# Designed miniproteins, single chains: the designs that were tried, part 97

Each design is a single chain, and the fold is of that chain. pLDDT is the mean over its residues in the fold that is shown.

## One batch from the design tools (miniprotein)

Design m3363
Fold by ESMFold2-Fast:
Structure m3363 (fold): chain A 77 residues (1-77)
Amino acid sequence: MTKEEIEAKLDEVKAESLEILRAQNNEALMLAVEAAYAILKGDYERAEALIEEIEKVDPEAAAALRRLLEIAREKEA
């Protein structure tokens, strides 16, 4: 698989996950899914912004995502 094929598959999985969470009306989990995919794509600036929004409604989820962001950054450093 090419990098483009992997990214397209990640976008598909994200869209399906957001549809499920939208049906459950769970905004915190929807933001968490978007933040996790931003980390996977290396978009750390977007991930940080989404984590700040999550922290206002679910500080435990925000802390877990912030830890994943730190690990991802350390891996690229």
Scores: mean pLDDT 74

Design m3364
Fold by ESMFold2-Fast:
Structure m3364 (fold): chain A 86 residues (1-86)
Amino acid sequence: MIDEYLKKVEEVSKEAGELVQEAVDRIAGGDAADAVGVARELALKADVLKEAKEHVVNALRAALREAGFSEELAEGLGQFIYDSMS
């Protein structure tokens, strides 16, 4: 569940948790172009997110799937964020 991944991110870093929560909320309210924009913004903050990498990627993939986006988009954007933190 998204909430479990968000909690795990927050336990690693409150700043990372706030960033990922905002991203999840924007994905739920936006279209595919908004989701891509959110992923790009998170990639720019990879240094803040990298300690919670696994939980960040899982939260974003889950949020994209729950918002009704394709599996291809969810996996693609998740991989993009994962690579930005590597």
Scores: mean pLDDT 83

Design m3365
Fold by ESMFold2-Fast:
Structure m3365 (fold): chain A 81 residues (1-81)
Amino acid sequence: MPTDREGERRALAELLREAIRALEEGNLKKATVLLVAAALLANVLEDEEVQRLILEAMRAHDEGNVEEAIRLLREAVRRLE
């Protein structure tokens, strides 16, 4: 039922919000763990656009571009809400 997918989408949005907060706080290790969890959940949800945004944010994070990573994650949250 689509109701289960809505619960998973809310969980994904919460993971992304926590990842944004971790990045804003400079907790890079916590951000990495949350981004990996979010990418896996987005893949299960088959939301290609949200998955793309999360993977691009992970790339920006790996490159040290925290500002770009946060921007991409905010876009992903917006698409889930």
Scores: mean pLDDT 81

Design m3366
Fold by ESMFold2-Fast:
Structure m3366 (fold): chain A 55 residues (1-55)
Amino acid sequence: AMAARVDAEAQRLLDLAKENIDKAYKEGKITKEQAERNLKLTQEAVDRLRARRLA
């Protein structure tokens, strides 16, 4: 139960971050390089959250 909830929250955070990054890029607030970097950082954070459920 707890592990599944953490994974669901991590996925929701990733989806929100992806949407915000895409919107900011389309609005010209960030460059393509910044969008790619932010997406990688967000994915790494989500991966770390998932890894912690195994500890």
Scores: mean pLDDT 75

Design m3367
Fold by ESMFold2-Fast:
Formats: C-alpha cells, sequence, structure tokens
Structure m3367 (fold): chain A 88 residues (1-88)
C-alpha cells in the first residue's frame, strides 16, 4: 500500500540520518558504518529512485565513492582474468 511504502521510505531516511550522525560523532567507527549506509541508501533508491538527490551531500558523496570503488573492483577482476588467459 501507499501508506506502507511511505512509512518504509521515512524509516530508511531516518536510518540514513542516524548513521550520518553516528559517523560525525565517531569518525573512526564511521568508516565501519559505510557498508550499512550504502545498503540503506540502495534500499531507499529501490523504493524512490529520486530520493538520493534529497539526501545530505555527504551521503551522496559516500554513495558515489562506493559506486566508484565497485567499478574499480570490476576492472581489477577483468585484469586478473586477462592475466589468467595469458598464462593458459
Amino acid sequence: SEAERQAEIDRLVAEINRLVEEAKKDPQKGRELIPELVDTVRRLRELDPGALARLPPSVQAIVDMADTLIEIGKEIEKELEERRKLAS
């Protein structure tokens, strides 16, 4: 239902804000919260694709950085596969 969808969106937004505030209070622990923050934003985007633009710029930057790291990881996997093929 629309009410259930909106309640879940509100819950995810509140969770993102909570994680950001925890990271601000303890930056060392904040690094450990990045995967949870990224996963929560992913869930929010599944329910509301436009939601990222309404989140704090710091959260948008973290998600962009996470997306970049995933792409770097894929390129490393491709390089390893190419090296494996040359060794065959």
Scores: mean pLDDT 76

Design m3368
Fold by ESMFold2-Fast:
Structure m3368 (fold): chain A 67 residues (1-67)
Amino acid sequence: GAAAQEEAIRALAEATGLSLEKARNVADAYLSSDAAGRELLVRLVSRETGMPEEEARRLLEAYAAAT
């Protein structure tokens, strides 16, 4: 639901240092992607933020599960 989506976006923004708007745009891109596109986004987020791939995947999957 909406509350779970807001929590997931906040968690992604806090973990990455991105703005809420940027975090939402990244999470929405993940939702719109197939499996290959999702793996690419996890790698890009990890590379750009210095976050481990497993953590980036967990945060993006939390948003997908909340939607």
Scores: mean pLDDT 81

Design m3369
Fold by ESMFold2-Fast:
Structure m3369 (fold): chain A 80 residues (1-80)
Amino acid sequence: KALELAERLMAASIELGEMLVRGEPLETIQRRNAEVLAELEPVAKELLKNKETIDPDQKAALVAKFKAAAEALQKELEAK
């Protein structure tokens, strides 16, 4: 549950970043951001209240994926 939320939040963050890099209209990005926040907010609050933990190996894999995605987005921004 906590791992699934973390993966979904990361995927959404990457999607929003890609939309920004591609020059999608600000209105479209804002709408998508609002949809993501509305969907994930109640789940995130419940997880924080319940102190659910993610397996250290799974956490390391998520961090590695996030770093790779952030580096890819940075390169795309610099390449333009």
Scores: mean pLDDT 69

Design m3370
Fold by ESMFold2-Fast:
Structure m3370 (fold): chain A 104 residues (1-104)
Amino acid sequence: SVVEEIEKIIDEFVENVKKAFKNKDYKKVLEYAKRAAERALEIVKKNPNPSKEARRKIVILGASIGAAIMHVYIETNGKLSEEEKELIEEVQRLLAEIEELLLK
C-alpha cells in the first residue's frame, strides 16, 4: 500500500532526524530529508493516481521535512555550510516536483 510505504518513510525520517539533532549533526538531518524526499518522489512517480489518504500522508511527510529544515536554521542561527545550502536546495526541488505531480 502506498499509504503504508509513506508512513514507513515518515517514521524512519522522524527517528533518524531526532538522533541527528541530539548529535548536533545538522548536515545528517538534511541528508535524511533528501533521502525521504527522493523515496517519496519515486513512490509518487510509480503511483500516478494516489488515493486521497496517500496524498494526505505525502503532505504530512513534506511538512515534517520542512519543519526539520526550519529547525536546522534555528539551531545553526542561519550559519549554514555550502554543502548544507546545496542539500536544502535539492530537498526543496524534490518537494516541488512531488507537489507538481500531486496537483494533477
Scores: mean pLDDT 89

Design m3371
Fold by ESMFold2-Fast:
Structure m3371 (fold): chain A 67 residues (1-67)
Amino acid sequence: SAEKSAQGALDAAKKGDATGGAVGAYEAGRNGAPAEMTRQAAELAKEAGGSDAEIGAAEIGAKLAEE
């Protein structure tokens, strides 16, 4: 489910996996995951030290989740 994808992204970001968190947030967002969870995953991926491209992907995921 989209919610499960968002949870996976959150778990990855919490472990310091910026790439997994960012990519996971993008996929969760495009699949209609809850906006709050997707945004939290994106924020944690940024805090984990993601590159500009990874942070950009996570932010796009957060926007898509709001649709």
Scores: mean pLDDT 76

Design m3372
Fold by ESMFold2-Fast:
Structure m3372 (fold): chain A 77 residues (1-77)
Amino acid sequence: MEKKKREELLKKFKEIAEWMIEQEEKLKREGEFDEEELEEWRKKAEELQPWLEENREELKNLEEVRELLEEIREKRK
């Protein structure tokens, strides 16, 4: 994998992971999203889904991505 592409993928995924962690923490703190927050979450998910699907194979091969996914999973427990 090209170093530049790896850095771009990691940067974008870290932004996504950070946002997801923030949402999970907010949900734990507030118990549920309000209607506006749920719509924002849905729009963000729709925006991010195509990018995640396009880069799925490359992201799976990055150890840092796996670590971030594990962190998100821990927050969901």
Scores: mean pLDDT 72

Design m3373
Fold by ESMFold2-Fast:
Structure m3373 (fold): chain A 100 residues (1-100)
Amino acid sequence: MTPEEKKRKQLITALAQLMLLAHRYLGMKPEEVAKLSKEELIELVKKLIEILKREGADPTEIALLERILELLENLEEIEEKVREEALKLVKETLEKLKEL
């Protein structure tokens, strides 16, 4: 696996995690999150961090969002393929959760 492939996989996972948290805490559809610009995604992460801190949520979820924020702030752009793969991963995760 090349360094670029590893970074891409980390970004796909980070976006998928963001989509799941936005769905859980804000009721946003994963498809809506997938359409957001990088700047809008950064603002979404900041908003989720504030909500989770106010509600006394699990520190591990807050730490996860802070890591996602750092990844997004260090990117110039988010490729469409990354958005598509993150959305696919989220849909697969949500379908599995329905079976529990």
Scores: mean pLDDT 81

Design m3374
Fold by ESMFold2-Fast:
Structure m3374 (fold): chain A 65 residues (1-65)
Amino acid sequence: SIEELLQQAQEELARAKQALEAGDNKTAIEHVTRALKLARKLAEQGATEEAQQIMDQAREILLQL
């Protein structure tokens, strides 16, 4: 479901932020990549606003690397 995909994407972003705070850029990128794949699935199901939210958060994390 859209809700399950959104929850999984948010969990991946949370893990990415934890890795970023720990200075583990490689792990942060891996979790951001997973979140972006989930955002694509959200967009494919018509959840474009939710997909944009995930992509915006992912971009914010990547800009801090």
Scores: mean pLDDT 90

Design m3375
Fold by ESMFold2-Fast:
Structure m3375 (fold): chain A 115 residues (1-115)
Amino acid sequence: MEVQEAAGRFADAAREYAEKHPRYEEASTLIRAVGAVLARVDAGEVTEEQRKAIIEHLNRAAEAFRQGKLDEAAAHVALASYIAGVPEEADEVRKLMTPEQRARFDAELARLEAS
């Protein structure tokens, strides 16, 4: 329920951005990744701790979109996707990142995998 609300806020922010920037084709990749995260949550495949982390990342992604910080929004969607157990969707989102943002994402992912 809470993840659906966070995902809805993200989808609204991404659509608003795409309407103002019609050449931003990456919005569909981000929305697809969030859909995969929701499918995992609805299937009961995530823990309560993972669910809370997913909500926080999706809310930060929505805020980043409203601020025009597309690389930051993509990083939060990719982290939510890894936490939800859909690394294939996270890898597609990672391709949208700048080299600097990919390095930060890879470092954060290594931290999560070591925990």
Scores: mean pLDDT 77

Design m3376
Fold by ESMFold2-Fast:
Structure m3376 (fold): chain A 78 residues (1-78)
Amino acid sequence: SPEFAARLEALLEAANSDPRLQEAVETILDIILRGLNEGRSLEEIQRLVREEARRRNVPDWQLDVLLDLTRRMHAELQ
């Protein structure tokens, strides 16, 4: 989706400019990849992503992008 791609690019640009956000995104991506590899449910992976994002004060719009990414990656592996 062009809209999703644009939002993902905006998140990556923000992360490139903010080392704390970059570390948060890298940690959340690791959570997503580990959860998918372990066969965890989408709901469980999304819960873990939300918990880490809240702990690191990730803005809601960036969390939405990461949750959409989680859903898309989970769908591709089913």
Scores: mean pLDDT 86

Design m3377
Fold by ESMFold2-Fast:
Structure m3377 (fold): chain A 94 residues (1-94)
Amino acid sequence: MEALLAALDALLALAEEMLAASTDPRVRQRLKEAIALLREAKRAAEAGDLATALSLVTEAGRLLVEAARQISPEAERRVRGLLNAVGWALVQAQ
């Protein structure tokens, strides 16, 4: 569980960093929605609802990758790396 929460916190921190650096309104909107979904995913994970956490992370991941692609290839790589870390932590928590 600690590894999953740590991975979610890292992904949230990256999303907030990307939001702070972004000036494009559409990119900012996708990041805000992804951050809200990640916060819900963290609450679901803390409650032991890993199925809901996975669903929310999947949708947040889609929005984060779309936003990151509009920022830079490095941002996309960082997002994909942290999404993989969250995925592995979800498997370990089961």
Scores: mean pLDDT 87

Design m3378
Fold by ESMFold2-Fast:
Structure m3378 (fold): chain A 90 residues (1-90)
Amino acid sequence: MSDAEFRAKVLAALAEQRRALAEADLSPELRAAVEELLRVVEAAARTKSAAEVLAALAAGLAAGKALADTASETEQARAMKEAVEAAVAA
């Protein structure tokens, strides 16, 4: 898969997730945290290689999983966003 094909698939998936968020009855805090996470992933997909985006997504998932038993969904989303930002900055 080329970087362009990967980017197109990620952007399509993000558009679908944003559509799902618009229909979801979420708290304002959780909605904002998830929207920030999606924004950071979109920026990475537009500016980074497929390998860098996959590494950043893996870091985000690991951060969320580490907090799954001890933190709220809002805290998990914020930690995932921070992990993605740190991974794409490295």
Scores: mean pLDDT 79

Design m3379
Fold by ESMFold2-Fast:
Structure m3379 (fold): chain A 90 residues (1-90)
Amino acid sequence: DLEKLKEAIKNGDADGVIKALEELYRKHKNDKTLPVKVYEVFRENLDDVIKLINNEKDRAKRIILKSTLIGLARVTFDLDFEKEILDNIK
């Protein structure tokens, strides 16, 4: 449910974001458009996503989330999105 992902992002809930992503990929594993839909949610909410990741205390969770965003930028060929992630997330 993309709405659960969006709610977790707006609430600054990193664990909620990870859980929503796991649930989306588990339920929609045959949907070839799912990565693009997930990318659109992160792109639309980029400022909140940057704040969420930078406020996360667990370094491993920050790395997982940052790597996920970079992967989405690359599969969508959005180099500006990749640059924003690299410049704004530690």
Scores: mean pLDDT 86

Design m3380
Fold by ESMFold2-Fast:
Structure m3380 (fold): chain A 95 residues (1-95)
Amino acid sequence: SMDERLREEAERDRRLGEEDPELRPTMEARVELYERELEQSRAVQAVGKEAGALAKSGDLKSTFESFRRVADAVGALEEARLEGEKEVKKLEEEV
């Protein structure tokens, strides 16, 4: 899953920062970016679960409103991911 990959990348980068003091500030910043993406991913999962429950209830109005919340959450996750990639690239260029 994406969450597992983000955790694995964060753990790998944290270890690299511990082993190389020169890389440490960059690796710490990268870990923070992965942690923010994980938080957004969890928010998407929570809203998705709510939307699924509402869809099963047959409440069409609440279901449509929940679909919009899912779309908003997915959009926020994508924005966080793109911003994270940009910041990681900038940090890598500064090393």
Scores: mean pLDDT 77

Design m3381
Fold by ESMFold2-Fast:
Structure m3381 (fold): chain A 122 residues (1-122)
Amino acid sequence: VEEKAREEVLKLAEEQQRKIREAVAKAGEAEAARNPEYADYIRAGAEALASYVTGLLREAARKGIEEGVEAAKEEFEKGLKFADEMHKDPALRDVAETARRQLEEAGKAIIEKLEEAEAKVK
């Protein structure tokens, strides 16, 4: 992968990580406000989801650059499965849905960027 394309993919990943953290934290606070009894648990779950998902997003971008698009897709799939598992907990359902939706959007953007970079190699 060209150095410039590598930089663009990593910058996009950083931007998407910020969006995911913000959206998941906001969903967590909204859910905590609706369920004060579980507020600390919900906030901890939101932080864990955001941390895991954003970590996988960065790793997916790195692997996509180093190993190709399929390696990136595998890492995104792990993040989606984690969000689906957290969705089974009623207290974290809306938080998990938010994380999953944001990760799907981020994954699509990064995969498109990686495919564009790969298409320029002739």
Scores: mean pLDDT 83

Design m3382
Fold by ESMFold2-Fast:
Structure m3382 (fold): chain A 62 residues (1-62)
Amino acid sequence: MQEILDQLKKAIEEGDYETAQKLMEQLRQISLEQNKSISDILEELGVPASFLVELLSFLSSQ
């Protein structure tokens, strides 16, 4: 799961919209399978809420 977050951060930094979107869908599937919210998963991994804001900003700038 940490690898997915690392790949997502890299995709955002490189402007790879397609990869970032696919990784978000993978996180959603993990969320559903583990019966946890995406926010809970990110909190467990120590990812700040600012990461989600940056991701949403990146996707909306497309």
Scores: mean pLDDT 70

Design m3383
Fold by ESMFold2-Fast:
Structure m3383 (fold): chain A 75 residues (1-75)
Amino acid sequence: SMRAESERLTREVLEEMIRLTGEIDEEAAKKARELFEDPNATARDIYEEIARRLGEEKAREIERRALQLLLDRLS
């Protein structure tokens, strides 16, 4: 379904964002990964944790880059 596909793509983007965050700050990536493995945490919680540690501008750059890398793999 479109919803299941969207959830899968969201998880792939979050995994890539955590990986890219780790290239800048391993502690930030570790905290984001802990939220990613928490069944009660949302995608928004993970994004906000990255933004809290690296700043909103850097978090947006990471999200944009993660989306572009995922798009390149699918194309």
Scores: mean pLDDT 82

Design m3384
Fold by ESMFold2-Fast:
Structure m3384 (fold): chain A 95 residues (1-95)
Amino acid sequence: MSQEGLNEGIALKLRLIGLEFDVDLIVEKYKKGEISKDDAIAQLKKLLAEAEKLLAEAQKLKASGKVDDSLGNSVIDLGKSLIAYIKDKIKELEA
């Protein structure tokens, strides 16, 4: 594993963790009546697009061989879980 690959893997993981907090913040604001349902859905869809981009970056990083399978799989699994979580939240709001 290269130092550059390790740094990129950790950076992607931190960005995914940050997006999860942003998702939870949007959901909390909606529940408190601070934003509309349409605004919440629009913001969640933007975070979904960002999570999908980060997952693609994680998959490319693993394929490059710059990270070990443990770190690569950890970031990919986190990205997949976050995408599923955001999709479920959007679906709940659209129902």
Scores: mean pLDDT 88

Design m3385
Fold by ESMFold2-Fast:
Structure m3385 (fold): chain A 60 residues (1-60)
Amino acid sequence: SAELKLENLLKLDNASFLKALQDLGVPASLIPETGHKPALLLQDSDKLKKLIEHLKQLEL
């Protein structure tokens, strides 16, 4: 599921997380631009919600 994929991605360090999103074809506009660790990206709730919706589309 998209939620399980996101949970696994959030275990990565910031650089690996951003690379994984790029490798999945996630648009740069949906990637949090903060240089923070993945755990801190949860504070960007708007971009996180849009990212989850994008990951759901990839499950097709």
Scores: mean pLDDT 63

Design m3386
Fold by ESMFold2-Fast:
Structure m3386 (fold): chain A 72 residues (1-72)
Amino acid sequence: SEQARLDRTRVTLARLAGDGHGELVDALEEAVRNRDEAAAARYIAALQALDPSLRPEEILAVVRRRLEREAA
């Protein structure tokens, strides 16, 4: 299901943040918040290089849902 894929992506991003890549995850969230598509694409590519199971659409969905929660 979509929810199961997003949950897996969220867990993977949390693991990468814990493994010293937290600044990269934060930079991606800032790029998405600022609608900087070029920066977001670079950070997504960097995350995929660290874990090839990550999909760009799922990363973006997880980040956007987190930002929506922060705005609420």
Scores: mean pLDDT 85

Design m3387
Fold by ESMFold2-Fast:
Structure m3387 (fold): chain A 86 residues (1-86)
Amino acid sequence: SMEKRLEELLAEARREVAAGVVELPVPEEVLREILRKMLEIEEARKNKDLEKLEEALRELARLLSEAGFASSEEDVERVVEKLKEE
């Protein structure tokens, strides 16, 4: 389920933050929204829905911009991939 995957990703991100691998200067509420958008992106890729993929990436970019991280799709992918890298 999407909620289970979201909680698994949150647990992994917190593990990496606690280990000092990643510095995450955002509240968990913001992180949860970011990870939910990541799951929407993955589902759109799986369904090969380029229109939904673009829309979800734009929404993720907006969330990361509001958090002070990124303002482009490339910056969004960079931040997102770092959270998933391990």
Scores: mean pLDDT 64

Design m3388
Fold by ESMFold2-Fast:
Structure m3388 (fold): chain A 78 residues (1-78)
Amino acid sequence: MTPLSELPEEEREDRIRAMAIGIARLAEEGKREVLEQFIKEAKTLLEEESDRERLIELVRRLVTDAEAREYVVKLLEE
């Protein structure tokens, strides 16, 4: 898979947004194992700290359940 740092800024933002939406959906559905795998794969594409911070920012806005939000943010920060 192509690292996010190698994508144009517009395409990178779109991809980070897609990841955030996917994470929010999985978190709301309670699919913990699928969520953990998705985050693990997403992290392999997040080479730049700014891309990781942007994903965390979007997740904080999209994940409405506080417990799920904290769990997801912890996985992204590890």
Scores: mean pLDDT 78

Design m3389
Fold by ESMFold2-Fast:
Structure m3389 (fold): chain A 66 residues (1-66)
Amino acid sequence: SREAIVASLRRLHALGFTVAFFARELDAPRSALVEALTAAGVDVSDMPEPAPRRPDDVGTLEDLAR
């Protein structure tokens, strides 16, 4: 449900994940994610954008494996 997704996003944000990370992983526009997080009471202005939060810049799963 939408509430479950928002709760998951709030937990990941608390762990340091960014709106840019969510936009990429969910293939969703930043504006939609900002709206959802703001509706959930998250202050998006304090979130780093578009800083990476995991070693995604090393490439695909194949690149990570080898």
Scores: mean pLDDT 58

Design m3390
Fold by ESMFold2-Fast:
Structure m3390 (fold): chain A 58 residues (1-58)
Amino acid sequence: GKKLLEDVKKLTQVKGSASPKAIALYFDIVEKKSQAEISKKHNLSKGTVSKAIKILEE
């Protein structure tokens, strides 16, 4: 259970408990949605999304 929160914190550098937005980003990456869909849904640059995917899938 704790690994999900650690991975989410690494991706978003969120402080405190994982926000619903950070959890949603994690699941969208795990579901392998396109960078364009994740970028638009979470209002992030495609470069930021690419880095987030690499952090989780390395």
Scores: mean pLDDT 64

Design m3391
Fold by ESMFold2-Fast:
Structure m3391 (fold): chain A 94 residues (1-94)
Amino acid sequence: SMEELDKEFEKQIEELKKLIEERKDFSEITKEAIRQFIGEAKKLYENTKDEEKRKKIIEVMKETVEKLKKAKSDEEVLKILEEAAKKLAEINHE
C-alpha cells in the first residue's frame, strides 16, 4: 500500500539522518552531500505518483543506506551518493 511505502521511505530518510549524527569520521563536506541527497530523494518521491517508481526509489535508498554504513572514507561515501543519484535520475527519466 502507499502508506507502507511512505513509512519505508521515511525510515530510510531517518537512517541517513542518523548516519550524519553518528558517523564522527565523516567530514562536514560529506555530511552536506548526504543532506543534499536526502533533499533530492524527498523531492523525487513527493513528485512521483507511480507506485512502481516509488518502490524503485525505496530500493535505491535501502541500498544506499547499507553501503554508507559500510563506507570507510569520504571518497567512498561520495562515490556511493553519485551512483545513487544516477539511479534516481534514471527512475525519474522512465
Scores: mean pLDDT 88

Design m3392
Fold by ESMFold2-Fast:
Structure m3392 (fold): chain A 137 residues (1-137)
Amino acid sequence: NAAKEGANILKDFAYAVYDLLKRALKEKTDVALMTAFGQIALLLEETRKKLEELRPKVPASLQPLFDKIIETLKAAIDAFRKGNVLEGLQKLLELLDLMEEFVKANPYLTDEQKAEFLEIIEKAKKAVEELINYVKS
């Protein structure tokens, strides 16, 4: 099922973002931050490819939200490619919010799976928010 596959892709993405940023936020070095940004940019591009391939198979009721996710993901990639790190992080936060909505709206996920996916997305969001505040300071 494409809706369930999409949710798993997004959950794996959120987990990877959280793991990368957790380390960068502990170290707070330029090298750790630059490494994390590079890995996130690569992860965004790989996730975009997977979601675009899946999009034609997504149920019609979820397509508008899925399209917003892809659009926001493309905006995040563009910002990071241009070196606009703060804009990239802000787009990443918007992406994570849309992913929460997709998980909540997804009728193919069990309540247990929704709780698990929402927990990891929330952890990723908190890490991105902390990093945005750090970069703005």
Scores: mean pLDDT 88

Design m3393
Fold by ESMFold2-Fast:
Structure m3393 (fold): chain A 89 residues (1-89)
Amino acid sequence: MKYSEVEIELESELSLIQMELSVNKLAFERKSASKEELIKALKKNIERAKELLKRVREEERLSEEVKAELEKELEEIIEEAKKLLEELE
């Protein structure tokens, strides 16, 4: 099955955001980054995830199934990053 160009683009952005969150989670657990750096990085993760979520919601070229899956994953990223921010603040 060949994905549409827009699906590949949005899934690629999602994967990058997920990877950045994973790096930030690891830095938090290992205490390898300063509190200030982690707060800044997590706020950036939330902002990027919210921007991508808005793009997914507005994208008419996506199937409703793909749209719902991407929205769920982005909402989970936002929630996880917010929980880490609350622990740091």
Scores: mean pLDDT 82

Design m3394
Fold by ESMFold2-Fast:
Parts: structure tokens; sequence; C-alpha cells
Structure m3394 (fold): chain A 76 residues (1-76)
């Protein structure tokens, strides 16, 4: 369902954000992002099967995820 899908995203985002906050190098940052990207791809695929509106909402959330990742990368 849509609610379960966005709950899965929120859980992934909170976990990944915590890992990024603790990352001490570009290498650690890259490994964290690569692990998260596999799950993000699955969430986007599932969103696309529900509706175009849900897909756009998930794409927006993924965009916010990458904005946070970019800010943390610049602080390394």
Amino acid sequence: SENQLFQQFQQLYQQTRGQLDQAKSLSEHQEIIEQAERQLAQLLEQASKLSPEVQLQMEAQVGLFYMYATVRKKEL
C-alpha cells in the first residue's frame, strides 16, 4: 500500500541519515549511498506500479534524500 511504501522510505531515510552523520570519509559516504540506492530503486519501482501520483511523490522524497547526502558529503 501507499502508506506502507512511504513508511519503508522513512525508515530507510532515518537509518541512512544516521549512518551519513557518522561517516568520516568520502569512501564511507559512498558505501552508505550505494547500499541505500538498491532499496531506493525498489521503492521507486513499487511506487510506479501504484499510480503516477505516488511515483512523483516518491521521486520527490528520493530527491530530498540526495540533497541531504550532498550536504553531508560537502562537510567531509
Scores: mean pLDDT 87

Design m3395
Fold by ESMFold2-Fast:
Structure m3395 (fold): chain A 74 residues (1-74)
Amino acid sequence: SMEEELLAEMEELLAKLREAAEAGDYDTARQLGQELEKVYESLRDASPEIRRRASEIMREALDLMVEMEERKRA
């Protein structure tokens, strides 16, 4: 389904975000985070199960972005 394809896209974007974060490539990580948010917003009217899975991916992405900002300030 389109919803499962969008979830797969979110998982791929999350993997790329993690790679960029580990490399200290904060510009790329920020862009990937914005792309993740766009895909997430496209799922706003999806089923509760799809929304739950998408929210889990977004939570992991947000945790990574918070960690990056903390390292940048240290």
Scores: mean pLDDT 85

Design m3396
Fold by ESMFold2-Fast:
Structure m3396 (fold): chain A 114 residues (1-114)
Amino acid sequence: SSKEKKVKSFAEFLQKIAEGDEEKLKALKDFLDKTLISEELKEKIIEKLKEAGRIALDKKKLESKESQEALGKVYEAFEKLKETAMNSENEEEVNKAAEEFIEALEYFIEVAKK
């Protein structure tokens, strides 16, 4: 699939997390529980995903080029986190990818709130 289709699917994932989709939230938690990510960063990831998803439910907040580019970076950081968590035994490397994912989420939240 093109990057655009993947970013759209990722926005739909964020929206479902914000709506309290139990299956999506469970799948996210089950994924995080299998990783070397610290408990503090796991909780922060869930919190920021819910906040980003709540923003993504407002379609107007996704219409800006800046919001779309920021969402694309969130998607890229999430893919990197999944790859790093599955392939690395280095806790510091995995936690760095988690921190970069949180930073991408925080940036998206900041630009989309305008």
Scores: mean pLDDT 87

